# Designed miniproteins, single chains, continued (4), part 79

Each design is a single chain, and the fold is of that chain. pLDDT is the mean over its residues in the fold that is shown.

## One batch from the design tools (miniprotein)

Design m14730
Fold by ESMFold2-Fast:
Structure m14730 (fold): chain A 90 residues (1-90)
Amino acid sequence: MKDEKIAALIEKAREAAEAKDYETAMEYLREAISLIDDPALREAALTAVEGMYLKFEYKENPDEATKKKIEELEARYRALAAEIEARRAA
């Protein structure tokens, strides 16, 4: 039930991002993330969404500061993914 709502919001976000309406895409993604009960998964999802938004901005207006922020967010996402994986193995 929640998973279906999350999937629907992600699809709406994808359509908005394809239209280059990144603000609307971010709003739908924040709504989807708010439905995630697991704090680690929620944090990982928020980090992934922020990275995606910056990648779209970098494509339109590339600068070194944005590139560095994308790299920092990708590193944070990998750390969160490793934490989730370790928890599943325990």
Scores: mean pLDDT 75

Design m14731
Fold by ESMFold2-Fast:
Structure m14731 (fold): chain A 77 residues (1-77)
Amino acid sequence: SHAAAGELLRAAAEEARAAGAPPEFVYALDQASDAANAGMSAEEIKAGLRAAADSGLITEEQAERAIALVDEAVRAA
């Protein structure tokens, strides 16, 4: 479900924050969680993460990690 995926992405954001990840990466995961809760598809969320990397808001490596977490959350939900 979108709500379950959103909760898993929120948990991933909190784990990243606790581990000292860069704030822009934590913010990207929080935004992905909000998007999932709003009913956005995994494809739309991942497209947003790629756009964030293209605009320099996050690195390409951060986008790849966030996309992997989106795929994991959707599979687990």
Scores: mean pLDDT 87

Design m14732
Fold by ESMFold2-Fast:
Structure m14732 (fold): chain A 79 residues (1-79)
Amino acid sequence: SVRAEGERHLQLGEEAYKKKDYDAAIKHYEEAARLYHGVDPKLEFRALSRLAQAYLEMGDKAKADEYLARALAVAERLR
């Protein structure tokens, strides 16, 4: 299922992030966010928040701010 595929990508992204492989983490988190869009906004928020953190670790504040704004927009739709 789309949800199970998204969960796999979140797990792979988290493992890459723990190993400080931020390029691999970003690719997996981007795929998870795509799969959860319109399906699970809580998990979409998690994926977008992890993308912001990964970009901050890489020193890309502009991309981090962009993904943080997208995560906050998803959170606002949950209210």
Scores: mean pLDDT 88

Design m14733
Fold by ESMFold2-Fast:
Structure m14733 (fold): chain A 63 residues (1-63)
Amino acid sequence: GLLLEIAAHDLGISVAELRELLRQSREEQLAALREIYAKKGETRSDEQLERMLAALRAVAAAS
């Protein structure tokens, strides 16, 4: 849905890549998010990544 497309755009990845990410384990999802933000030149704490993952999972559950 639209929220998933917005989330993918904000992360700088495709919707297909975001859907693939959301099929992985929680540990793999956190590692992938850390890598995505690092490639964007952003450093995020584990707590920030956990909050982002929770938001992405909520969007996926609603979509």
Scores: mean pLDDT 80

Design m14734
Fold by ESMFold2-Fast:
Structure m14734 (fold): chain A 91 residues (1-91)
Amino acid sequence: ELSKEEQEAIEKLSKELGLDKSVIEDMLVGNPLTLIILFEEGLSREDLEKILETAKKLGLHQSVLDIIELILENPNITREEAKELLKKLEE
């Protein structure tokens, strides 16, 4: 179960990005494949930076942080390339 502070951070991020809270929770709590859906929503660099800041605040696994940072450094990364990187984390 998420703490009140974690729930408030997720709600704030959801409102700022215009995404459903369930999408944000899925990404932050257990399914990094949700990042692929976020690419289809057309997230900006600023939106990705907000996700990274929230993830760091919540103490998410370093592998998730590394993927978000890699996407910020490589804005031309494709959905397929992002999916391949996420698959490597499952190995």
Scores: mean pLDDT 67

Design m14735
Fold by ESMFold2-Fast:
Structure m14735 (fold): chain A 70 residues (1-70)
Amino acid sequence: SMADEARKRIEELLEEFEKELLRNKGDPLKQSILMFRALAELVDIELETGLKELADEANKRLNAIYKEIE
């Protein structure tokens, strides 16, 4: 289903984002750029699918990962 595909894309996005942030610990500028890119990808998923609730939940998870790493 479209919802299952969107969830998979979001999980892959969040996993990659966490890995990239961990690789760039101590580089605040690069971490900020990675955050903006991840947010842009999430906006694209929301616009393509119309699944606002899933996008909102993913945005909260994205911000939690960002805060936990530095």
Scores: mean pLDDT 82

Design m14736
Fold by ESMFold2-Fast:
Structure m14736 (fold): chain A 80 residues (1-80)
Amino acid sequence: SVLEELQAIFDEEIATLSPLSALMLEAAREHLLRLVEKLQDPSLSEEEKEELLEAIRLLLDFWLSDENAARALALIEEAL
């Protein structure tokens, strides 16, 4: 599933960080994964999905390395 593949990317990122940074990203992971699950809700309008995807993209760019952010975004977009 997309969520399992995203978990793997987050695990890779966390492994590269200091213990404190790893704890901060672990907390942010839960929130990001909930947003990705929400993006898969078929009741959302196209506008709501676009706004949510933009929010997810910004959060990925903030929390992850450029490479891992790009990998995560590609997985999410391919699942839409």
Scores: mean pLDDT 84

Design m14737
Fold by ESMFold2-Fast:
Structure m14737 (fold): chain A 62 residues (1-62)
Amino acid sequence: SAAGEGALEAGRAALEAKDGALGGAAVHGSQMVLETDPSPEAQANAREGIRLGREAMAAAGL
């Protein structure tokens, strides 16, 4: 889904930038996709978005 793809892109962008605020936003957005879109593709993309967002936060020292 577009929302799942957006979640994955947000996580990747946050990690590339090493931006903790973008990482937190990616985690939050991905959690919303995980709760609202039951498609397997969206669920997989949302979980990866959460992982990448958390890694971005860790890279930023958060």
Scores: mean pLDDT 83

Design m14738
Fold by ESMFold2-Fast:
Structure m14738 (fold): chain A 105 residues (1-105)
Amino acid sequence: SELEEVLKKSPPPIQNSIRILHEAATDREGLLERVREHLRKALGREPPDELVEISADFLVMASGTDLALYFKLQGKEEYAEKIFELTEKKDWGGVLEVVIEAYKE
């Protein structure tokens, strides 16, 4: 419920980043299936599993980085730094916890 409140208060690009991170934290297989479908359409053929995983990891990393930059631009520098550090560690659940906490401030 706290995540849904954060989503309602966030601009659309940030909502998208939060949803990608939530999917990465709670349903990695579903995220990989979505990435595979997009790659299949783009390539016109079945993508290799390694390309799907690398593409998904890149998408999630970019989403975490975008969130860190967003909070830095809002003057929430301590939260931005924590999000960036957790993104480097690929701790997507940790990123979401920090995002929720930042919105309570």
Scores: mean pLDDT 87

Design m14739
Fold by ESMFold2-Fast:
Structure m14739 (fold): chain A 58 residues (1-58)
Amino acid sequence: GPVVDTAVQRALELGLTEVLSASELRPNYYASVLAVGADGREVSLYFQGSTVLSLEPV
């Protein structure tokens, strides 16, 4: 849905190379994205809309 689509688009704009999974954690509020950084490492991102709240190594 729109929350997940916004988070995925924003992760790619931040230079993440691949999105592995994305989920809406709370309807119309929060999304979680698991992605691969430019260094080939997995990172977990937490979003509110287009705003990154956290970016943490997996």
Scores: mean pLDDT 79

Design m14740
Fold by ESMFold2-Fast:
Structure m14740 (fold): chain A 93 residues (1-93)
Amino acid sequence: KEKVEELLKKTKEIVKKIVEELRAKGLTEEAEALEVSTEHVLEIVKKLAEEGKLEEALEALKTFVENVIKLAKENGIDTSEAEELLKEIEEEL
């Protein structure tokens, strides 16, 4: 449970940096879409963790981070921190 909260915090920080880089590249629509999807996914993951569904929470977070990495790579954004986060999530599964 405490580990899921740490992973959520790291996800929020990493995604914020990617959103800022998307905006800097003029990809405003992609940045806004990512901000909205981030808010919704983090809320779902938090709710699943609070219900004791830790594996489901981590699976949802993993899928989200994989999608963020794909979007960032397609736009020439560094994914090193996000890939490290993905590995941490996989180690908890």
Scores: mean pLDDT 85

Design m14741
Fold by ESMFold2-Fast:
Structure m14741 (fold): chain A 87 residues (1-87)
Amino acid sequence: SAKLPSKEELREGLEDFRRLRGLKSLMDAIERAIEFVERDPAEVDAERLAAGLPAIPEEVRAEWEKFKEGLLELLEEIKKELEEEEK
């Protein structure tokens, strides 16, 4: 199963991005990542069906929903920390 990166590992990668592209670009990238992760499962299923792929098994969907929740919490926490740095 997919594992969440540690907050420290994620922060290190994001700090490199921030140095190269600036704070606003990093915040924009995080917002886009949040939007991508928050996609409706029905839209994902529709895209898979259109591509001729099988339906996602319920166990895999449950694992993804759990991973998604943890990932969204990490992204939102980092976004708040970056917003504090902007002030």
Scores: mean pLDDT 74

Design m14742
Fold by ESMFold2-Fast:
Structure m14742 (fold): chain A 61 residues (1-61)
Amino acid sequence: PLSPEQRRVQEEVDRLSRELLRLADEYARTKSPEDRARLTEVGRRVAALQAELADLLAAER
């Protein structure tokens, strides 16, 4: 089972992943550089949180 800290990070990843999908849909409609920049920024945040979650899962002591 996930620790409370691991669960918090996973929930944040899930929330931002939903946001990422919403932004991807918006960018598909607009094709604006501004929407692409927002999509890229949220994508980087998701990647960083996934790395944090992996580190937390590796720290089993």
Scores: mean pLDDT 80

Design m14743
Fold by ESMFold2-Fast:
Structure m14743 (fold): chain A 70 residues (1-70)
Amino acid sequence: MEELREIARKTVEELINKKKLSPEQAVLEATGRAVEEYRLRKNREITKEEYDSLVKEAEQVAREAVEELQ
């Protein structure tokens, strides 16, 4: 999960600092982007349970990153 967390944090920083998105928008977009990138890097099928877990983890990390930047 470390790789997923790093992707989510870096994506939030980019969306807020470079694209000037709101915190709420940055969380939504970073969550989706991080999960998709992680799936592609793993190059294997994932279960629905694993997918749901990845979404929750990415959203949590994105929210934490937004709060850290404020």
Scores: mean pLDDT 78

Design m14744
Fold by ESMFold2-Fast:
Structure m14744 (fold): chain A 74 residues (1-74)
Amino acid sequence: SPQQLADTMLAIMEELLDWARRHAADLSPEERAALADYVTQFTDMMVATMESLGMLDSAAKIREIGKEILAVLA
C-alpha cells in the first residue's frame, strides 16, 4: 500500500540521518559534499513519489529529515 511504502521510505531516511549524525565528523569535505548531493537527489525522488501518491504528510516528513541530514553534512 502507499502507507507501507511511505513507512519504509521514512525508516530509510531516519536510518540515514542516524548514520550521518554518527559519521559526518569522520568524512572528508569532499565525501560530505558527494553524500549531500546524493541525499538531495534521493530526498527529491522520494518526496515526488509520495506527493504523486497523495501522501502529503509523509512527503513533508521525508523533506524535513532530508534537510536535517543536509544540516549534519554541512
Scores: mean pLDDT 89

Design m14745
Fold by ESMFold2-Fast:
Structure m14745 (fold): chain A 89 residues (1-89)
Amino acid sequence: EKKEKEERAKELLEAVKKGKEDAEKKIEAALKESKERAIEVAETYAGLFRDLEEKAKELSETKEAQEAAELARKLAEELEKKAEELKAE
């Protein structure tokens, strides 16, 4: 049913947005403690965003699910890149 899919898609989009805020704060705090902690946090959130991307793809007929999938993919890629940059230091 379209309405149920749209509601679930909106919840996923809000989860991605909330995850972004939480990831930014936790990575900032982790960087103040150690590089290893920052890598761990970045990889953990990258995995969570990949999970949210897959869930959003299941609702792909909705605009909100498409936005959630795209945002989650972008955030996962940014965090994966940041973790690799930190490992290279």
Scores: mean pLDDT 83

Design m14746
Fold by ESMFold2-Fast:
Structure m14746 (fold): chain A 71 residues (1-71)
Amino acid sequence: SLKEKLLKQIEEERKLMQERFPELADVSAEGGRAGRRALEEHRDEDGLTVSTRALRAMSEAMGRGLDRALA
């Protein structure tokens, strides 16, 4: 499906970015894990609510990652 192709392209681009900018890889990975965890924890909620929770979790995790990288 188109969704599967887009997800594969995004994953390939992330790998390329991690290779070129390794200092940003940890920040991106932390955000992805936090978002995925929020989606799983709130899977039974409506799509808008769960998306908002996932975005918030990603932003918080990425913020912590940036603070750590910049310290």
Scores: mean pLDDT 63

Design m14747
Fold by ESMFold2-Fast:
Structure m14747 (fold): chain A 64 residues (1-64)
Amino acid sequence: SEYDELKARLVAKLREQGFTDEEIAEAEKLLQHLTPEQLRVLLAHFDAGKLTGEEVLEVLRSLS
């Protein structure tokens, strides 16, 4: 699904930035509360360097 593809790309970027498996597991749990549209916007900002990985996690926590 589009959601699963977007989720996989976000997780891959967090791993690339050196986030731990535990931090990624937290992110994956929080991602289940997002719509595909919210996930697209979040990933676009992360891809553009407008958000750091830490800021991505903060956004995920705030939307859960």
Scores: mean pLDDT 83

Design m14748
Fold by ESMFold2-Fast:
Structure m14748 (fold): chain A 67 residues (1-67)
Amino acid sequence: MAEEVERLIAEGASVDELAEFLAEKTGSPEIPLAVKAIGWTPEQILSAARVIEVTRATRDEANAAVA
């Protein structure tokens, strides 16, 4: 997720395209609305994608460790 967002930024993707990509990957239509309302930058979207990716990976590892 974060790597893909970073690649899109390198390819010149707009903030709207990045927000749509995150919404599609997370299944959350609120992300584009939040991005537009707050005025997020591509850097902030990348930071959010990194947090989501790490959180998901950490949850998967925690579930595996408990099981």
Scores: mean pLDDT 72

Design m14749
Fold by ESMFold2-Fast:
Structure m14749 (fold): chain A 91 residues (1-91)
Amino acid sequence: MSPLEKEAAEVEAEVDALVAEFRAELARARTLDQVRALRARFLPRMLELEERAERIFKESKDPEVRKRAVLVGARLTMQLMLMWMRERELA
């Protein structure tokens, strides 16, 4: 594998772990304060992974690697939308 293909796989694995952890925690949250605490904890981690995915997209010339980077960004954006929806439900 190229170095960027390896990094894409590493980012994908970290996103899989983060999404699983985040969804489990979100399912346990019952108050607005709990959801806000999750946002404070998970948002910096999501932004770091999104920046790594954007870098892979910009540096790679392989269309498949670039597609994988875009899908990582889309998955992270979905978690932010789920967070926002839950905040609105509990407000």
Scores: mean pLDDT 87

Design m14750
Fold by ESMFold2-Fast:
Structure m14750 (fold): chain A 89 residues (1-89)
Amino acid sequence: MKIYVQKADGSLKEYEVEPDTPLTEILKDTGYPTFIPNVTPKELGLVDGDVIVAINGLPPSQALNLEESDEVVFDVERNGEIIKRVYKK
């Protein structure tokens, strides 16, 4: 499936992902820190066309300010709405 991640400059980067493949390398490629857990698209309930716009309320421009925590909240834009997807380690 295809998902998008918003970059620090506001542009979207497209990724072809499998439901059971961790998002770690994709998030790292877009500027998010490597301590983000090995969460899969399936665990987050992602579908084709979803856009990851923030993690723990921080957009990619502030990704370096993200602190490690047991709970990670992904803000996902779907059909013009922001949906919160929570991952607990």
Scores: mean pLDDT 75

Design m14751
Fold by ESMFold2-Fast:
Structure m14751 (fold): chain A 80 residues (1-80)
Amino acid sequence: MSEELEKRLKEALEKKDLSEAEDVLLQLLGTDDMELFEKAVREVAEQGPEYRPVLEFVRAMAEAQGRLDLAELVDRVLAE
């Protein structure tokens, strides 16, 4: 994760800023770094059920962009 995106995600999760967490995940979706995206999705999921709508929206955006690999990754994290 870039230092800036990692910092933004951490601060968003500390403040429970769901919209900022969503924005960071959508920016990561735009990268071709699947490992970084998976790490961020898992970190958001660990914060609790209040972030589930954020992850579901990111999944829908991944599917809409043809990134079925990333959509399946989000589904797996949500099922754990």
Scores: mean pLDDT 81

Design m14752
Fold by ESMFold2-Fast:
Structure m14752 (fold): chain A 94 residues (1-94)
Amino acid sequence: ADPEEDKKILENVLAAAEEVYRATGSPVAREAIETVKKLIEISKTKPLDPIKVVALGLNAVAARVALWMGDYEEAVSAAESIKGLAEEMIKEMK
């Protein structure tokens, strides 16, 4: 895996979570933002699981598609998945 590509994916995931929070005000989306920020910091010194990086990227796409369709419930669900995946990755890196 290319560390520069992983960084771009994580930055896109963070942006998607921020977009969900801006649109919905959901506490889950705010928690996703904070968890992804922690993952980005840890990723500077430790390699990431490439399968989970892809899964985060797919959930970021799902969140943006849901927002575009006006499906705020699905957008929040995608943010919750982003949070859970990022928490699991952080736990596995410790």
Scores: mean pLDDT 85

Design m14753
Fold by ESMFold2-Fast:
Structure m14753 (fold): chain A 93 residues (1-93)
Amino acid sequence: EIEKLKKEGEKAIKEAREAIKKGDIEKAVEYAKRALMKALEIYNLGGVEEALKILRELEKLLQEVLKKDPKNEDAKLLLTSTQIMIKEIEAKL
């Protein structure tokens, strides 16, 4: 189950990156939300390192979204949530 969720999260990040390249920031944010949900599911199943890997890639991707659309409120909220989750997980390691 963790391996399947990991592949789904990695695919969502890849789709988000392709959306950014095409200038579709709304679609990139939708895929970013999907990646965050997959990372949370993985973490809840005990996949700590797998979840952290997806969250760190997601953080970088959301920073790239905000460089192209600095006023995107959804991207700002997702970045904040992603960064909080990384800190919380790291604090428990």
Scores: mean pLDDT 87

Design m14754
Fold by ESMFold2-Fast:
Structure m14754 (fold): chain A 58 residues (1-58)
Amino acid sequence: SKLVGAIEKVAEAMINSGISVKDVVRMLRHFAEQREREGDEESSRAFQEVADKLEKEM
């Protein structure tokens, strides 16, 4: 999806700036939880999808 692709690009930029993949996954999980609390289930799922994908590559 377009949102998943945008989140992937942000995550890639964070990793390229020297943030560890593990820390990026934690940040994405935190954003997913925040979005879920705000009732934005679509954005929450998109953050979880990118976090899951990165975590599988660890």
Scores: mean pLDDT 86

Design m14755
Fold by ESMFold2-Fast:
Structure m14755 (fold): chain A 62 residues (1-62)
Amino acid sequence: MEVYRLDTSTPAGKVAEADVGLKDGDLLEVLEEHEDGTLTVRSLRTGVEAVLPRSVLVPVET
């Protein structure tokens, strides 16, 4: 399973938190990768889906 952790310590990460209600450290499952460097992800905590820049995501293993 491709899982990333949201990093809201950056300005871009804080914008993502504000836009979709995600929080720092939320685990996000990758659903789709886009050629522009964004990913469609799903929050494992809330089930919300969002398109986020790869730069705000830190890879993790379960």
Scores: mean pLDDT 76

Design m14756
Fold by ESMFold2-Fast:
Structure m14756 (fold): chain A 80 residues (1-80)
Amino acid sequence: MLLSDEELSERLRQLKEESGLSNAELGRLLGLPASTVSRLINGETTPTPAQRELLSTLLLGEPISDEELEALKRRVRAEL
């Protein structure tokens, strides 16, 4: 299942608040630039299809293999 723009921004904000991580630290964890994390949390940008797939999978706790996770992270980086 894919998260909406609003649900994704809300869940990323909650994760940041619960973890105490900076946007740069969350970016390293998620395979995203800090600026992208900031814009997504603030609703300043629409996630790309690969960003939406990656973040929906991780934020919803959906099972994913290490190989599939790395492939999604590579797709997200390629879209930058």
Scores: mean pLDDT 78

Design m14757
Fold by ESMFold2-Fast:
Structure m14757 (fold): chain A 70 residues (1-70)
Amino acid sequence: MRLSPETAAALSDAVRTLFERFRAGELTPEQVFDALTQLLLSHGVPRDEAEEMARSIVNSLLALERERAA
């Protein structure tokens, strides 16, 4: 997937912030997915690509949390 450097930086910052809030119990995985999708859409990423990127990121973060909890 192709992202501008500005979009990639914004996504990285959002992932870090949203994941910390998720771990604090402030956000559900669905809320993290929605927030990432909206960020990507606001940067001009097509909806299908934005949803695929957001889902991949959320799944990766959930996998890391499962490994930590096991």
Scores: mean pLDDT 79

Design m14758
Fold by ESMFold2-Fast:
Structure m14758 (fold): chain A 80 residues (1-80)
Amino acid sequence: RELQDTLIEIFKVLGDLRDGKISLEEAEERLEKLMEKLPPSIQAVVRELFERVVANRDNPEAVERALEEAARRLEAELAA
């Protein structure tokens, strides 16, 4: 419930970063606050995703692929 809502908010932040609606600094601050509510295993996935988005910010296709892959992994974790 709370975990699912937090993950939805995280993906909104990453989507806004991808679309240029927020800065890297703003995204980092929001994500760190949201990650405090998550288990360590999920925090690791979110941190890896953020690093991939930042590293590939000039490659929209790579960012979209990273977001889709992470969403699938997190859905599997929530279902387990």
Scores: mean pLDDT 77

Design m14759
Fold by ESMFold2-Fast:
Structure m14759 (fold): chain A 70 residues (1-70)
Amino acid sequence: ARQAAIVAAGERFLEIAEKYLPKDVVEEMRAALDEGVAAGKPEQGFVRAARIVMDADPEAFDKIAAELNG
């Protein structure tokens, strides 16, 4: 249940990110999420994906976070 919930949250994060970020940044986020799952630490993948967004576009991060929490 925990892994499934974190993976589902990651997929929703990617869906929202596609509205605000270019494809290459979204693919980098997906790679970070996939690496986290492969390592048995999906929460670490989520943290890395969030950092990728913050480094690329902090304004987009705020919009994504607002939509993810709404």
Scores: mean pLDDT 81

Design m14760
Fold by ESMFold2-Fast:
Structure m14760 (fold): chain A 90 residues (1-90)
Amino acid sequence: MAEEVERRARELLEQAEKDGNFDYLKEAIELVPELPEDSRAEFIQRVKEIIEKRKKNIEKAISYLGNKETDGMKQRKKEIEELEKLIEEV
C-alpha cells in the first residue's frame, strides 16, 4: 500500500536522475500526494534539486552556443516549466 507507492516513487525519481526522462519525473511528482507526510518534504526537495540541475545544464548549453537557443533546448525549457508547475501544485 503506502510502502509500495513510496518505493515506486523513489524508483521513478532515481530513474529520472539517471536517464533524464521527463515522463518518469512527471509520474514521480504525481505520486507525491499519495506519499506519507514525513516522506513528502524529502521527495519534493529532491525533485526541486533535479529541476534546478536541469535548468543549469540548459543555461550552460545556451551560453556555450553564444546565447543561441535550439528547438531541442526550447522543448526542454517547456518541460522544466511544466515540472515546476506540477511540483508547486502539490
Scores: mean pLDDT 78

Design m14761
Fold by ESMFold2-Fast:
Structure m14761 (fold): chain A 95 residues (1-95)
Amino acid sequence: SLDEVKDQIKLKLGEALMKISQLALSSNDPTIIKSYQEAMKLIDEFSDKIDKAKSLEELKEIIREFREKVEKLENQYIRDLLLETMDQMLSIIDS
């Protein structure tokens, strides 16, 4: 169902947030901290959009918009982790 797909996507998003939070806590790199703060804002925005989505097609569009914003993050590690998470979310929708 759409709700089951949303729950799986939100789980993947939560897992990514936990990983980037741990990276930020363990790092002295200012670009990691900045990208973490920007990523948190993006994740909050996209979590809200995911909750309001009414179809699988709308979920795919939301994830594509998320991808474009993630690609602008300065820190490579946070960017790559979120891009991998998005690939996993798209795989869930396509299954």
Scores: mean pLDDT 84

Design m14762
Fold by ESMFold2-Fast:
Structure m14762 (fold): chain A 71 residues (1-71)
Amino acid sequence: LSDEELAAAREALAKASPAELVLRLKAADEMIAKGINVEDTQKVKEMIEEAIAKRPAEEVAAAEAEAKALL
């Protein structure tokens, strides 16, 4: 990923809902577990985790419960 693409991804994650962030985190973990583009996916995962850390804990907990129900 280029620095410009990483910056755009970071901005998009800053605007994403907690539910979107939790689902993206699960998708990234699944891709890493399958060995798909691990290096770039790990960088994106770190950005997602940073974005989640900036959100209200209550909203994140609700999003995690929703994501678990979808599995």
Scores: mean pLDDT 77

Design m14763
Fold by ESMFold2-Fast:
Structure m14763 (fold): chain A 113 residues (1-113)
Amino acid sequence: KEILEKILSILREVKQTLDELLARIDAGQATPEEVIAELKRIKQKLDEAISLAEKAGLTGIVERLNAAKEIVDSAIETVKTKNDRETVKSLLRAAKRIVDAAIEEVQRKLDEL
């Protein structure tokens, strides 16, 4: 139960950071450097959640979070090479959908305990 609660907490923080970053990008109020710094922070938190999920044997959640991490890496590369705001926003929305699905799955498992 404690591991699932820790994963859930981390994923909720990732979701909040993605929402805040999307809003700042949409408002034109985030520099490329700030976007990259926030995406690297999101990636670190995803790595923490993946480590906990692996320890708990949650292979489906590990796969989802690795997919979200790949999308975040693509967003970082897009900011560095093209600074294409619409592509970055699209990638962040895709990562958020995967994180939302992972949150629902973790919450469901926690509710079954």
Scores: mean pLDDT 86

Design m14764
Fold by ESMFold2-Fast:
Structure m14764 (fold): chain A 89 residues (1-89)
Amino acid sequence: MKELVERMREAALAGRWDEAAALEERFAEEVAALPEEARRRFHELVLSALLAALPEIEAIPDEEERLRRAAEVAAEAALAAIEEVEAAL
């Protein structure tokens, strides 16, 4: 899962949107395959991190820079959440 998130982040930041979309679809399938408790915890951790970063992201006046920052925060949150849920499995 972690390698997939890193590849997805790299593709998105490089503007390779087709590759990023394909990787996101595969990542969503792997998250959906987690036990219900692990999947719930994953979503809870990612959502919590994104909500905490939202004021910082919204304060960025450049739309393109804001999108890149949002992608970076989402990737970091996903990586941390994967580490926690894998340790619990």
Scores: mean pLDDT 78

Design m14765
Fold by ESMFold2-Fast:
Structure m14765 (fold): chain A 92 residues (1-92)
Amino acid sequence: NLEKALKYAEEAKRAAEEGNAEEAAKYARQSHDLASTAPRSPEVNLARLAAYGAYEAAKEAAEKGGDKELLETAVRSAEIAIRQLRKAIEAS
């Protein structure tokens, strides 16, 4: 469900912006997992990779006490996932 993957990517971005690295990682991983079950397209492939990047950055930020640069990386990766998921939904 790409709409649900999009909602999780939006929640991951919000959590990362609020400095909640653990929630950002959780939502980014859920976005990645749902996007990975969708039919292949360039937009879906970019979205799942970006969501996983957000997950890795947020997870590392949580391990490093809320590292600001890693949270900023998680925000940027989540923004890429959001844009690509919106494109994939519009093309469906």
Scores: mean pLDDT 88

